# Designs tried in a protein design run: designed miniproteins, single chains, continued (3). Part 33

Each design is a single chain, and the fold is of that chain. pLDDT is the mean over its residues in the fold that is shown.

## One batch from the design tools (miniprotein)

Design m9121
Fold by ESMFold2-Fast:
Structure m9121 (fold): chain A 102 residues (1-102)
Amino acid sequence: SIREKLIETTKEVLQTLHPDVEITDEQAEELLDILMEMLAESPVTSPLQARLKAIAQKILEGKITEEDLAEFLRLMAELARQRGNLEVAEVLERRAREVEEA
């Protein structure tokens, strides 16, 4: 499911940021839900943030498509690159490609 792909992606991102810590599926799911709520409520200061907000709202409503998921992951990768988190950006780009090829 799309939700399972989001949880798996969140888990891999968290594991990349904290390689010496075991990240559980429950921790990844909880953080995913918190992050989606935060993105849905975030102020819009750029076109990238506007699109992330729109997709986060669709995720919370259970209306997301595979195309929306791939776009979301690519936009999150761009944010990671802008913040200097290149390893996280690579994880997100790879996950976006996996969604597009499914």
Scores: mean pLDDT 84

Design m9122
Fold by ESMFold2-Fast:
Structure m9122 (fold): chain A 76 residues (1-76)
Amino acid sequence: SASEEGYRSLEASLAGLEKLLAQDPSPENLAAIRQGLAVGKAAVEKAYEAGLLTEEQYNELMKRLEALEKRVDELE
């Protein structure tokens, strides 16, 4: 379904940012991750407003985005 596809797409994008931070936390990649976080937060909020995410999926993705942002902030 569109809801399942929406969640999987957003989760895969977020997992990619988490992996990038874990494998190569260079200044260039930290900047790329910050850009990805801004885009990701907006995409998750829009998907939830459109009814494409469950409340549980929204809370999971937002918590992971916040945790990733905190980790990036700690490395600067």
Scores: mean pLDDT 86

Design m9123
Fold by ESMFold2-Fast:
Structure m9123 (fold): chain A 72 residues (1-72)
Amino acid sequence: GGMLTVMLLMAEGIGGGIAETVGEEEGQRKREELRTYAVEGYRKGYDATMEAMKRLLDAMDEAHRLLQQAES
């Protein structure tokens, strides 16, 4: 469904941001971690999907902090 697609796109973007700031290996690990949260959350139902979305948002905030540190 659309929600799973959105979460998978977020995982790609977050992983890409981390790859640019920390390194490709760490970015790839984060992509795989977040994709797993998205897929497993979607399979387990609404509450698990909401928890997966929260983890994706937390990871996005962390990627933003890393980018700000790199610009300093």
Scores: mean pLDDT 79

Design m9124
Fold by ESMFold2-Fast:
Structure m9124 (fold): chain A 103 residues (1-103)
Amino acid sequence: SPEERKLRALVFLISIGGEIIVAGRLAKRLYPEDSEEIDAKLEELLSLLKKAGQAILNDDVETAKQTLAELKELIKEFAKKYPEVKDITDNAIGTIEQLEELI
């Protein structure tokens, strides 16, 4: 049902958010000199995730897909700069791809 699909989407959004936060906290521990830049990037990533979630709740599939695609690219750029978090960011990308298939 549409209701069940939105509930499943919520679970994916929570998982993606958790993975982003964990990756950022690990990156700040490994690169404390970049702490302010990492916090700014985390705010940007979480803002995009919130935008995608709101689009999904509003049945705005075009905005949701565009925002999730942008989120994936920014997560990939983050992992290029902080390669030690790549396993966590790859898991986040996989969860985003499952969410894209659901919507």
Scores: mean pLDDT 91

Design m9125
Fold by ESMFold2-Fast:
Structure m9125 (fold): chain A 87 residues (1-87)
Amino acid sequence: MEELKKKAEEEALKAAEETFKKGKEEGLSPQEILRRALEEVRRVASEMGEEMLKAGVSRNEAMQIASEAAAIAAKHVEEKVKEYEEE
C-alpha cells in the first residue's frame, strides 16, 4: 500500500515536471503548459489506479491514492507555472 502510494505520487509528479520542462523549452504560454501538464497528470493517475486495482487494492483505496497523487502533482505544476509566468 505505502509503496503503491509512493509510486503513484512519483509518477504523477514526474509527468508534471516533464511536461512543464518540455513546454518551457518549446516556449509555450503558461496556460498551455498548465493545460498539458494537468492532462498528463490525469492520464498517469488513471494508469496507476488501474495498476493498483490489478494488484488487488480495493477500488476506494485505489481511487483515493490516485486522486491524492493527481492533486499533489497538479498543485506542484500550478506553482511552477506561476513562477514561470513571473519570470
Scores: mean pLDDT 82

Design m9126
Fold by ESMFold2-Fast:
Structure m9126 (fold): chain A 93 residues (1-93)
Amino acid sequence: EDRKLLEERKKANEALYPNLKFNEKQKKLKEQIIKLMEEILKLEGVEKEEAELLLEETENRLFSLADEEEALEELLHKLQIRLERLKKEIAEE
């Protein structure tokens, strides 16, 4: 059952995005990057519609980096630093 669903998803992804292959590590990094970006936008007080557009832009950028785990890890690290600085700045205000 699970194997059949994974095979169908793989086939659909290969048909829509033939150069896009997400392994477990890349998928996890992508999820973490999106979550961090969402939290940053929320803390910055960005309106929902504008935040959704920025998240879509981030998602599209991640697709272009699908085969570059190092680039995904670097982006994650930069967003973590940005979030930490934002939380510190808000706490000091």
Scores: mean pLDDT 69

Design m9127
Fold by ESMFold2-Fast:
Structure m9127 (fold): chain A 91 residues (1-91)
Amino acid sequence: SAEELRARLERLAEEARRLAIETEKKYLEGKLSVEELEEKVEELERLLREMRRLAEELRELGALTLSELVRLLDLGGELETFRRILERLKK
């Protein structure tokens, strides 16, 4: 149902946001290796892929909200930022 899809999307969004905040904090404190950052980027990418899949299902049901779309865009921007940092560190 749309309610079950939304609840799942909300849980994944909370997990992804928590992971992004923790990753940023550890990176700024100099506590992340390149390998650890790569693992965190891979996990965020996996979460974002699943969230996008759920959002498409909600869109098809006419139940996707603008606030849910904005959360996906924000997470996508954060993931791209971590990817750019990772690319710089590998050089």
Scores: mean pLDDT 85

Design m9128
Fold by ESMFold2-Fast:
Structure m9128 (fold): chain A 85 residues (1-85)
Amino acid sequence: GAEEAARRMEELLRAAEEGLSPELLAELEARDARMLELAPEVDLSASEEELGERVAELLLGEKERERLRAAAEVLRRYIAEQLAR
C-alpha cells in the first residue's frame, strides 16, 4: 500500500543520507532554504532551464554544485537499485 511505499522510501532516503556527511546534508538544507527565500526575486518569465542555472550560480559555487550533483546521484542510484527489486 501507499503507507508501505512511503515507509520504504523513507528508509531508502535515510540510508542514502548515511552516505552523505552531516556537514554536506546541513549545507544542502541551508541552500534549499535560501533558494526559497530568493524565489520572489527571480524572473519567472525565464525558461525553467535558465532559471535553474541562474539560481544555481547565485546560491551554489562550482564545488557546491559538484557536491549537490554527487549527493543527488548517490540518492538516485540508491532509489533505483531498491525500486528494481
Scores: mean pLDDT 58

Design m9129
Fold by ESMFold2-Fast:
Structure m9129 (fold): chain A 70 residues (1-70)
Amino acid sequence: STVTLLVTVAPEAREELERELVRLITRGEILSARQLDETTYEVVVPEEKLEAVIERLKKVPGVLSIEVLR
């Protein structure tokens, strides 16, 4: 099963978020990440990795919100 996250980031921190998303994809901790607009990303996460991914994203300076879509 997968869970979709909606991640909002400050515009100046977008590159830092994108670097973290690449690391998470490389580690197999997320399945995909897609930019919806200048400050919003859709991230698809295996359900079993959800908490770890949220904690990693919270540590990125400039991440403003993370919404779990149900």
Scores: mean pLDDT 87

Design m9130
Fold by ESMFold2-Fast:
Structure m9130 (fold): chain A 108 residues (1-108)
Amino acid sequence: MKSWQEIVFELLDETVRKARELVENGASGEELFKVIEEGLDKIAGHIHLYSILENDEKLKKAAEEISELIVRALREVRRLTKNGDLEEALRVVERMVREIRAIIEQTL
């Protein structure tokens, strides 16, 4: 069975891949934002659920830090996609993904 970390890492990679494909195919900023928001919502949900199931205070703290990172990234992505800066929006998502991976790896 895949660990919850492997599932989250796969969802992070899938979100970046789908976002990149949309930018390459000339999708609208609204479509790009929606795909990123939906992907990050699933990721936050998985981390939150696992933090409850394990009842681990370190993991709960990591989940809170990740949720705050996601909220900040979504605000920047929304601003950039409204301005048509889709490549910059993708760079924000890629940076956030690296930061989330680092937090999860430090929690192990």
Scores: mean pLDDT 84

Design m9131
Fold by ESMFold2-Fast:
Structure m9131 (fold): chain A 94 residues (1-94)
Amino acid sequence: MSEEEKKREEIRKKAQEYALMALTAAIDVLNLVNKYKDKFSKEEYEKIKREVQKLAGEALELVINPGDESTIQKAKELLEKAMKLRKEIEEKVK
């Protein structure tokens, strides 16, 4: 395998790894929201659920079709959003 082929494969693997992490984080957020459903108004719950479903859908698409270096950045951004949302929910349920 050429160095260029190794580099491309490495980027693809990282993109897929970050996308999978983002998908897992989004699912974790959804589980956390469902666990503490009683701590949220119906409107807040539905808003959070929609945001999580959007994040999970985008992350799943990246897992199925991992691309290039731009996909790594997009997957990292999705993971960051999911982690931030999880922290906000954890703070709210304290």
Scores: mean pLDDT 78

Design m9132
Fold by ESMFold2-Fast:
Structure m9132 (fold): chain A 69 residues (1-69)
Amino acid sequence: MREEYERLMREIGEAILKNDWDKLEQLLKELEERFGAETSLERSPDGRVSLSVRHPELDVERQVEQPAT
């Protein structure tokens, strides 16, 4: 479980870095299905991405933001 969660979070980070939004959306759905996480993804017109992930078991939020190119 934990290893799968960490891998999924790592892949989410890589998808953001590579601007692979289709893969990012797929990974967020897996995160929600497997771990019950709450995810929020906002894409700015300038290409910035803001991602918020809340893990219910830990009551902890993670936020990742990437600047525009």
Scores: mean pLDDT 67

Design m9133
Fold by ESMFold2-Fast:
Structure m9133 (fold): chain A 100 residues (1-100)
Amino acid sequence: MVLERAKKYYEEKKYYAAFAMLHGYHLGEPEEEILEVADRLEAGYPKLEEELKKHKSKKAEEMKKFLEETYKEATELLLEKRYDEYEELLKEASKKAEEM
């Protein structure tokens, strides 16, 4: 089930994968499509981590921290079914990302 797998990813600190699954679930995407996306993200995540580690500038560190904190908070809101606060978080994150 999508919620159980997303919760496991959250416990493993794979916030990006947990967020992607819960976002698709919130939008009413088919479970099979959500699981396929999760499998693809899990396979690609180590490569993304290596790419991010190559960028050690202050701006890159701020971007990594922003993304990690945003995905974690978004995942927590979705798991608690706090959808209004989730939508507000996405709007705030979008505005902040435009400034980066």
Scores: mean pLDDT 74

Design m9134
Fold by ESMFold2-Fast:
Structure m9134 (fold): chain A 80 residues (1-80)
Amino acid sequence: SLEEYVKRANESAERMREVAEQLRKLGDEGGARAFQAIADAVKELSEKAQKEGYEKYKSELDTAIRLADAAVEAARRFLA
């Protein structure tokens, strides 16, 4: 459902934001900005799906969430 994808998108965006904060604390301003920008893009895509049509953006939301989650996992392994 749209509500489920919006929830997942918000969760992925929050995890990206957490990684951005960790990178910022380590002095990686470029990495922090990159993760923040992706978090913002995922949120904006979920807002577009809510306003302009779920079916139109469903595939893009699924892809964006999967890629964001993979990026977070990779970053967390690197930061550990």
Scores: mean pLDDT 80

Design m9135
Fold by ESMFold2-Fast:
Structure m9135 (fold): chain A 88 residues (1-88)
Amino acid sequence: LPPPPSEEQELEMLRRLFESIDKDKDGVITKEELREYYEETTQKKLSDEEVEKIMNNIDKDKSGVITLEEFIEYARESRESLEKRKKA
């Protein structure tokens, strides 16, 4: 049975999630791919403005895509909060 996620294992899990969103596997997530991901996970439709707000929080390059590194960093902060609650 799997041990609690280490830094490397959490990275691998996030990479797999990233790959499920990024069908091109070029290391970036487009705005449309991000929109589909959120709609699938929340089961609600998002407007273009809502997706753009989410994109702006993650995409600091303003290239219209999210890199693997940016995605991992953002997700790690969210995971850290969840782990704190579960480990406490």
Scores: mean pLDDT 69

Design m9136
Fold by ESMFold2-Fast:
Structure m9136 (fold): chain A 78 residues (1-78)
Amino acid sequence: MPSPAQRLADALLKVADTREKLGDTESAKLLREAARAVRENEDSSLDEVTEIAVEAVKSDPLSESMVRTIGTHIKQQL
């Protein structure tokens, strides 16, 4: 199974694709940056990479809320 960090990165990329299809290209860009940052820290804990992703998207409250929700969902599946 992929690491918790890989699961978070994959989920963020799926959300980014959905946002882009809805015309929200700026949120999609921020979510892809967050996914990249998470992958660069794949040996960190889920809580740590969730905060790294939140920092990457903090300029967009909607993206921040989505990142926190995804992190919580993944944590519940561990």
Scores: mean pLDDT 83

Design m9137
Fold by ESMFold2-Fast:
Structure m9137 (fold): chain A 67 residues (1-67)
Amino acid sequence: MLVGAPESEDVIEVPPPEELTDETIERLAQELRDMLVRSGRADEDEAERLAKEFRESLRSAVRRARE
């Protein structure tokens, strides 16, 4: 597990910041949460926390791109 492979690129399709809408960000965060729970990598609480962090990260990227 210490040496990873580029296996996460197709898991979540992240458009460029200028194309990110609130709906897209919400959907991507929900997809991440669902994937983590289904893969057994996190329980629902942990997956929700990670999804929230991911959502905030995407929103921050959109704000930075316009500045």
Scores: mean pLDDT 71

Design m9138
Fold by ESMFold2-Fast:
Structure m9138 (fold): chain A 83 residues (1-83)
Amino acid sequence: MKLEEVKRLLDKAIEAVKAGDFDTAIKYLEEARKIFEELLPEDPRARTMVRLLDEAIDYVKAGDREAAIEILEMLRKSVEAML
């Protein structure tokens, strides 16, 4: 399922942020965002997930590791609840 792939990408992004590999983290987050965008016409909840993911990407770009991880872990939990 696409949501299982999103969860996998979020887990990898969190690990990359914790390692200070922000470029790799952004790559995984952009892949997850693309999957959520594909879900938008079918699931209105995906719009909320895209907004939170955009906020997480902005924090990663700003170098705010703690804020990025907090939002990403919240997103991961929400995606897991949808599985």
Scores: mean pLDDT 81

Design m9139
Fold by ESMFold2-Fast:
Parts: structure tokens; sequence; C-alpha cells
Structure m9139 (fold): chain A 83 residues (1-83)
């Protein structure tokens, strides 16, 4: 469905943001934040694969994505405060 396609696209955006923030954190000397960002990106990739394989429902995938996005947004705010 289009809803599933949009959810997968949102997961892809989150994964990309996670890796970008990890690179930025490393450049700023914040290895702790880089590790956090990489872990969030990896969790996003796992969520993408599990949803694509039909291992979790659309509703569960949305809930998990929302939680990952909240954690990523907090990390982004921490990094923006340094910049």
Amino acid sequence: SMEEARLLASMTVLISEGYFLAKLAKKLGREDLAKKAEELAKEGRELYQRFLNGEISLEEARERLDKLQDRLDELARELEAIR
C-alpha cells in the first residue's frame, strides 16, 4: 500500500539522518554521540528489514519508528547546541 511505501521511505530518511549525525559527531570529537547515532541508524535498518519481511505489523512499525525518531531528534538537538 501507499502507507507502507511512505513508512519505508520514512525509515530510510531516519537511517540516513542517523549516519549523517554520526559523521558530524565524529568530526566534532564527540565519539559518544557518534556511537549513539550509529546505534539508532542500525536499529532503523533492523526495523526496515523486519517490516519489509512481514515480521511486524504496520502499526508496530510506525510506533517503533516514532520512538526512534524522538531519540534521533534529541541527539540532533545536542549536536546543534555544540555547533
Scores: mean pLDDT 89

Design m9140
Fold by ESMFold2-Fast:
Structure m9140 (fold): chain A 60 residues (1-60)
Amino acid sequence: MKTISKEEGDAIEEFARALAAGRPTLTPEQEKALQKLIDSMKDPATREALQRAYERARAA
């Protein structure tokens, strides 16, 4: 998984967690980075959590 740097992935995971907690807005930059992170996830539980955070933030 060499598509996102560790610091970028860590920041996006933090944002995804905050978004899942109730934040409705996701910036276009975060959206693209989050999509890459989700795509590179191998752990289904983590991928599902990120996917749901992304969906909620995108749909609001």
Scores: mean pLDDT 62

Design m9141
Fold by ESMFold2-Fast:
Structure m9141 (fold): chain A 104 residues (1-104)
Amino acid sequence: SNLEKLHEELKQEVQQLKDLIEAAKPLLDPSVYQQMMSLVDQIAQAIENEDYDKALDYLDQLAGLAQQAFSKLPDTRESALVGASLGITIAGIQFMVEVLKKLK
């Protein structure tokens, strides 16, 4: 079904988010990195449990943390690209979760 495909795509996007955070590790404070990794695991668990309100709450927390972390990064092309990739991926996941919540 289209719903099953969207759920599979959502799981893939969450894994991509995790991979992006892992790739950003050298640019982040260790405590911020650990908080972001904890939040992505909580997002994955909330999605698996179909607790979309909780998933959206964790995504909002992650977006805020990413915005704060990005503002502390050096003004470089690498930092800008990492920040943009994280922001776009988080926003995309938020949109997919909101769609699934409405289709439930």
Scores: mean pLDDT 86

Design m9142
Fold by ESMFold2-Fast:
Structure m9142 (fold): chain A 98 residues (1-98)
Amino acid sequence: SPIQQFRDQLVQLSQQLQDLVRNKSPVSELQAVLDQIIALIQQMRDQGIISQRVADNALRTLDEAKSLLAEDPQRAAILAESTITMLIMYLHVLEKAS
């Protein structure tokens, strides 16, 4: 299902983000992964997989995470992870309803 494919991609990107934070990777690499997650959420919205409201809420918190990267990468990662986890759970519920 398209929902399962997007969920699997989010899980993969989440793991990549966690690895970069653990390894104290450059902010530019963390930003690149967050940009990929943002692009994926926009794609899910554009394909009608998620509502505009769900997309806007997730994108807002991820933009906040990006703005925090230079000041506090740990807080940025926690905010991003919380947003991704909620979205993965949302997609799981959505798939069961389909």
Scores: mean pLDDT 87

Design m9143
Fold by ESMFold2-Fast:
Structure m9143 (fold): chain A 100 residues (1-100)
Amino acid sequence: SVYQEILDKIKETLRSLGFDDFAASLPDSVNSAQEVIQTLVKFHSFIIENLDTLTAEQIEEIKERIREMAEIAEDEELKKLLEIIAGSLDLALEVLKSLA
């Protein structure tokens, strides 16, 4: 399902960044837009809390993964949340680049 593909992309993104423990804490499966939305909110909060451990290139990689999720998403609410997350990460990236 599209929801499972998005969950898998979230977990793979986290594992690629070394956040294996957090990835393992997320559900093994999702069956609705609401479950994916809840997982994305947790993912976004975790990334914001760990911004000081991430490079600009890693944030750009996360934004690319969010863009890929938005391309496969079918629910308007899910698409809107993915756009909000991408915008939040873009702001974080601008702040990090200004401090470099």
Scores: mean pLDDT 86

Design m9144
Fold by ESMFold2-Fast:
Structure m9144 (fold): chain A 68 residues (1-68)
Amino acid sequence: MLSEEQREKLEELAKEAFEMLVEEGKRHPETGLSEEQARALLEAEKKRVEEEAVDVSGMKVKLLRPPE
């Protein structure tokens, strides 16, 4: 399970990643995510991390630095 501090960090990371993904999507419409896709992706990842809570380290990596 996630502590309140970990949840707050997750929210901050999700917010930053969302803004980055939206801007990247506008620059690269072919390969970037739309605003809706970025929002849905981050919400799903955030919920997954909170629900599973199997790896706190994955919280930052999966939200802020998605695999290439």
Scores: mean pLDDT 65

Design m9145
Fold by ESMFold2-Fast:
Structure m9145 (fold): chain A 87 residues (1-87)
Amino acid sequence: SEEELFEELKQQAMEKLQQEKEKLLELKDDPAKLALRLKELLPPEKLNALPAEQRNQLLQKIGEELLEELDLPQDKKEEVMELLVPE
């Protein structure tokens, strides 16, 4: 299901984020690089198999969880999310 896929992808991305957390935090003032690095935490083959609407919904939900874990200011979270889920 979509919810099972979300939990699987979130868990995988969160584990990778914890391993790379210090490096990701160094990018807190570079939202474009941070967005690219966060996207690399997700398997492109699984995301690209989804319709655009479902893919963007999963990216938004997972991105919000990852950015919350990084404890960035709200304005920085919004900048990264716009780059992670453009349209």
Scores: mean pLDDT 79

Design m9146
Fold by ESMFold2-Fast:
Formats: sequence, structure tokens, C-alpha cells
Structure m9146 (fold): chain A 64 residues (1-64)
Amino acid sequence: EYEKLLKLKEAIIEELKKRGLSEEKAEKAAGMYLAGYSHREIAETVGVSEKTIREAVRRAEAKV
């Protein structure tokens, strides 16, 4: 289970980096998602659209 969460975190980071986020912001966003924050709160925190967070998470989940 922990290994699956780690893979999901890395997949979210990669998908967000593909969408133009820095590694620091992508890591923060992935951590917030795993902690249960809403897509809107994550988007507001890292300065992207809520759609960007939703699409990145959706693609990351499809890989794990």
C-alpha cells in the first residue's frame, strides 16, 4: 500500500511537470492531494487552474 502511494505521488509530480509546474510546486501539489485537499485548494496554492490538477491526477491514477 505504501509503495502504491509512493508511485501515485511520483506519477502526479510527472504529470504536473508536463503541464508546466516546477518540481517544487508539483511535489507540494502531489503531497496535498495525498493529504486529502480538494483540487480547488491545491490549484489555488500552486497557482494553476483546477482543471490542470484534475487532468494531472486522472492521468497519474491511470498509470498506477
Scores: mean pLDDT 84

Design m9147
Fold by ESMFold2-Fast:
Structure m9147 (fold): chain A 72 residues (1-72)
Amino acid sequence: MSVEQRARVIAANLGVPLGPLTEEAARRLNLTLAQIQELMSKYPTARDEREALAILNKVLASRGLPPLENRV
């Protein structure tokens, strides 16, 4: 199963375009497509990239994984 397939599921659930943020989250989440779909269904859609980052960091924290870096 490819990182791209997992990133597409994450992007679809968040309501954001496929991109580096969703691809990085997919690389860290070593889960099946079905498991990612179930996990992401518990979280709301994001209005923008900042909310997507905040939601993904909550998802990663729930799995004991390090947060995505916010380079401002």
Scores: mean pLDDT 79

Design m9148
Fold by ESMFold2-Fast:
Structure m9148 (fold): chain A 84 residues (1-84)
Amino acid sequence: MEEAKEAVRRSAEALGGEYAAKGAAAKDPAERLLYEALARAIREVGRETLEALERGDWEAALAAPERLRAALAEARARVAEILA
């Protein structure tokens, strides 16, 4: 269990940090907004997955890839709406 929590935390930190760094380095305000939104979505799904593991909800934890896909799609759609 603890190893699974550590793996999720490290993955969320690595991927979220990568997108946050891309946002900080972006010269285009639209690209910065997109990368920051993606970084937030990754951190949110990571947090929810850690909470699921903490309560022993493996079904919810195993759904993390689908939740991440949905969260990233929602983040992209929200940014597109703001830029429209």
Scores: mean pLDDT 82

Design m9149
Fold by ESMFold2-Fast:
Structure m9149 (fold): chain A 98 residues (1-98)
Amino acid sequence: SEEEILKKIEELAEKLSYRTLVTSPDRDLAIAALFYKALKENNITQLLIILSSLPKSDSVRLLHLVELVARHYGNTIALKLVEKIRKKKEPKAKYIPK
């Protein structure tokens, strides 16, 4: 399952541009594909843009996909960042009665 997801990310990365994120039925997968593209190209500017947007995202799935890509590519810094963001968001996602 992880290998299948990584293959989809790699295939999607070849179709995507940093400037024009095409409307995808799976936006989280598209963002993860751009992250993979930036890692492969060693594009530090795009890596920072993507990573800086993660704390503002409400998508647990996006964090999981970025973690999967970083783990496969061996990017320890991104892995630690994603884990910290995920843990901070879980405690905040408590039911608040109105």
Scores: mean pLDDT 70

Design m9150
Fold by ESMFold2-Fast:
Structure m9150 (fold): chain A 92 residues (1-92)
Amino acid sequence: DETVKTLLENAIINADDGNIDLAEDNLKTAFVLLKQKFPDEKVFISYLKKLKPPFHQYLYRIYFELSAKHGETVAEKFISKINIFLAKLFPS
């Protein structure tokens, strides 16, 4: 739990610093670890909603930091990559 929280916080810090690849890696690593603990999609999604702050708030903070410092196109591409990764994590 603390490892996942640390990875999510590091993703925000790396996004703010312009280390976009590290921010992406931090989020993907957090998702892989969470799927190992919660292999059921419904339980996984429930856990993300129960985080303090909720997962969507981490994603919005990353979007705003990237958009402000690197432009909206970079932020949108980042979010798209993360959404594609999440979709692949639970195939059908």
Scores: mean pLDDT 81

Design m9151
Fold by ESMFold2-Fast:
Structure m9151 (fold): chain A 81 residues (1-81)
Amino acid sequence: MGTGFDPSDKQSALAALESFEEEVERLVKAYEKGEVSEEDFKAGLQNGIGSLEKLKSQIKDEEIKKKIEELIERIKELLEK
């Protein structure tokens, strides 16, 4: 029992991963529109990586860990361009 996010639960972990994908997409769109600076865009992406690494350390399911790693890799590519 408890109200809150449980990253060890597969459904909760997938929901968190989807939320992170949405936030990354929002940051990309805002940057493309000139609504955020390059500095703020990169800071947002770096914060996303930190949160995803934390989620990965807490999740038990190896398939979900792999999806988290793939998202982190995509964010790193955005930071290099």
Scores: mean pLDDT 77

Design m9152
Fold by ESMFold2-Fast:
Structure m9152 (fold): chain A 82 residues (1-82)
Amino acid sequence: SPAEELLARLERVYAAAAPELSPEVQATVERLLAAARAAPESRSGLEAAISALQIIIRETTDPAVKAEAEALLAELEALLAA
């Protein structure tokens, strides 16, 4: 599904960002990713994925990771609005 494909991309973005994140921020993002994985096409799952991306965008110092995260955020927000 489109949601599962975007979640896979989000997991790759998180893997790239993780070394720059504090353990507390990593724990928060991983909890949100777990919620998204449990129901990737649900409103709550999509909202969890969006929240995870917003945290990654705020915390990352890598412009390439930030750009990919912002692109994914737009696509997830479009799915949520559908």
Scores: mean pLDDT 86

Design m9153
Fold by ESMFold2-Fast:
Structure m9153 (fold): chain A 85 residues (1-85)
Amino acid sequence: SMKEKVLALLKIAIDVLREHGTTEAEKEAIRELEKLLEKVESIEDPEEALKLALESLKKLLEKYSDNPFIVRILTNLIEELEKLL
C-alpha cells in the first residue's frame, strides 16, 4: 500500500542516518525522523500519512539546511515520496 511505502522509505532514511551519522545535528535529525515515523504509523488514511510526511520533511530540510549529509538524505526521501502523489 502507499502507507507501507511511506513507512519503508522513512525507515531507510533513518537507517542511513544511523549508519553514517556522527554529529549532534545528525543524531537530533534521527530522533525527529523517529517521531515522524511514529506519527505516520498512527494515521490510517494513506493520503493524510503521505501529506504529513512531506510537510514535516520539508520543515526538517529547512531546519538542517546547513548540514549537507542531512540535506542529501531528506531531499532524496522527499523526491521518492513525491512520486507517490
Scores: mean pLDDT 88

Design m9154
Fold by ESMFold2-Fast:
Structure m9154 (fold): chain A 85 residues (1-85)
Amino acid sequence: SMEQEKLDLFLDALDRVSQSSLADEVQDTYSNFLLSLFRGDIESARYYLDKLIELLRQAGIPEEEIQAIRDYLTKRLDDVEKLLK
């Protein structure tokens, strides 16, 4: 599925970043994104999502992959927000 393809791109991007100087900051940012989603803190989740995307861009992930990853993570965030209504 297209969702599975976007997830695979995200996991591959995280693996590539794990070899870079940005690895720790990406890990911390993604962990904070997940914790914000778990707590239903949509404002913090959006903040960490934007920060994560910028870090992936700085790590040299291609813009085409960045767009797919952003869309995937935004959909996850939107799904959580809908459950809180």
Scores: mean pLDDT 87

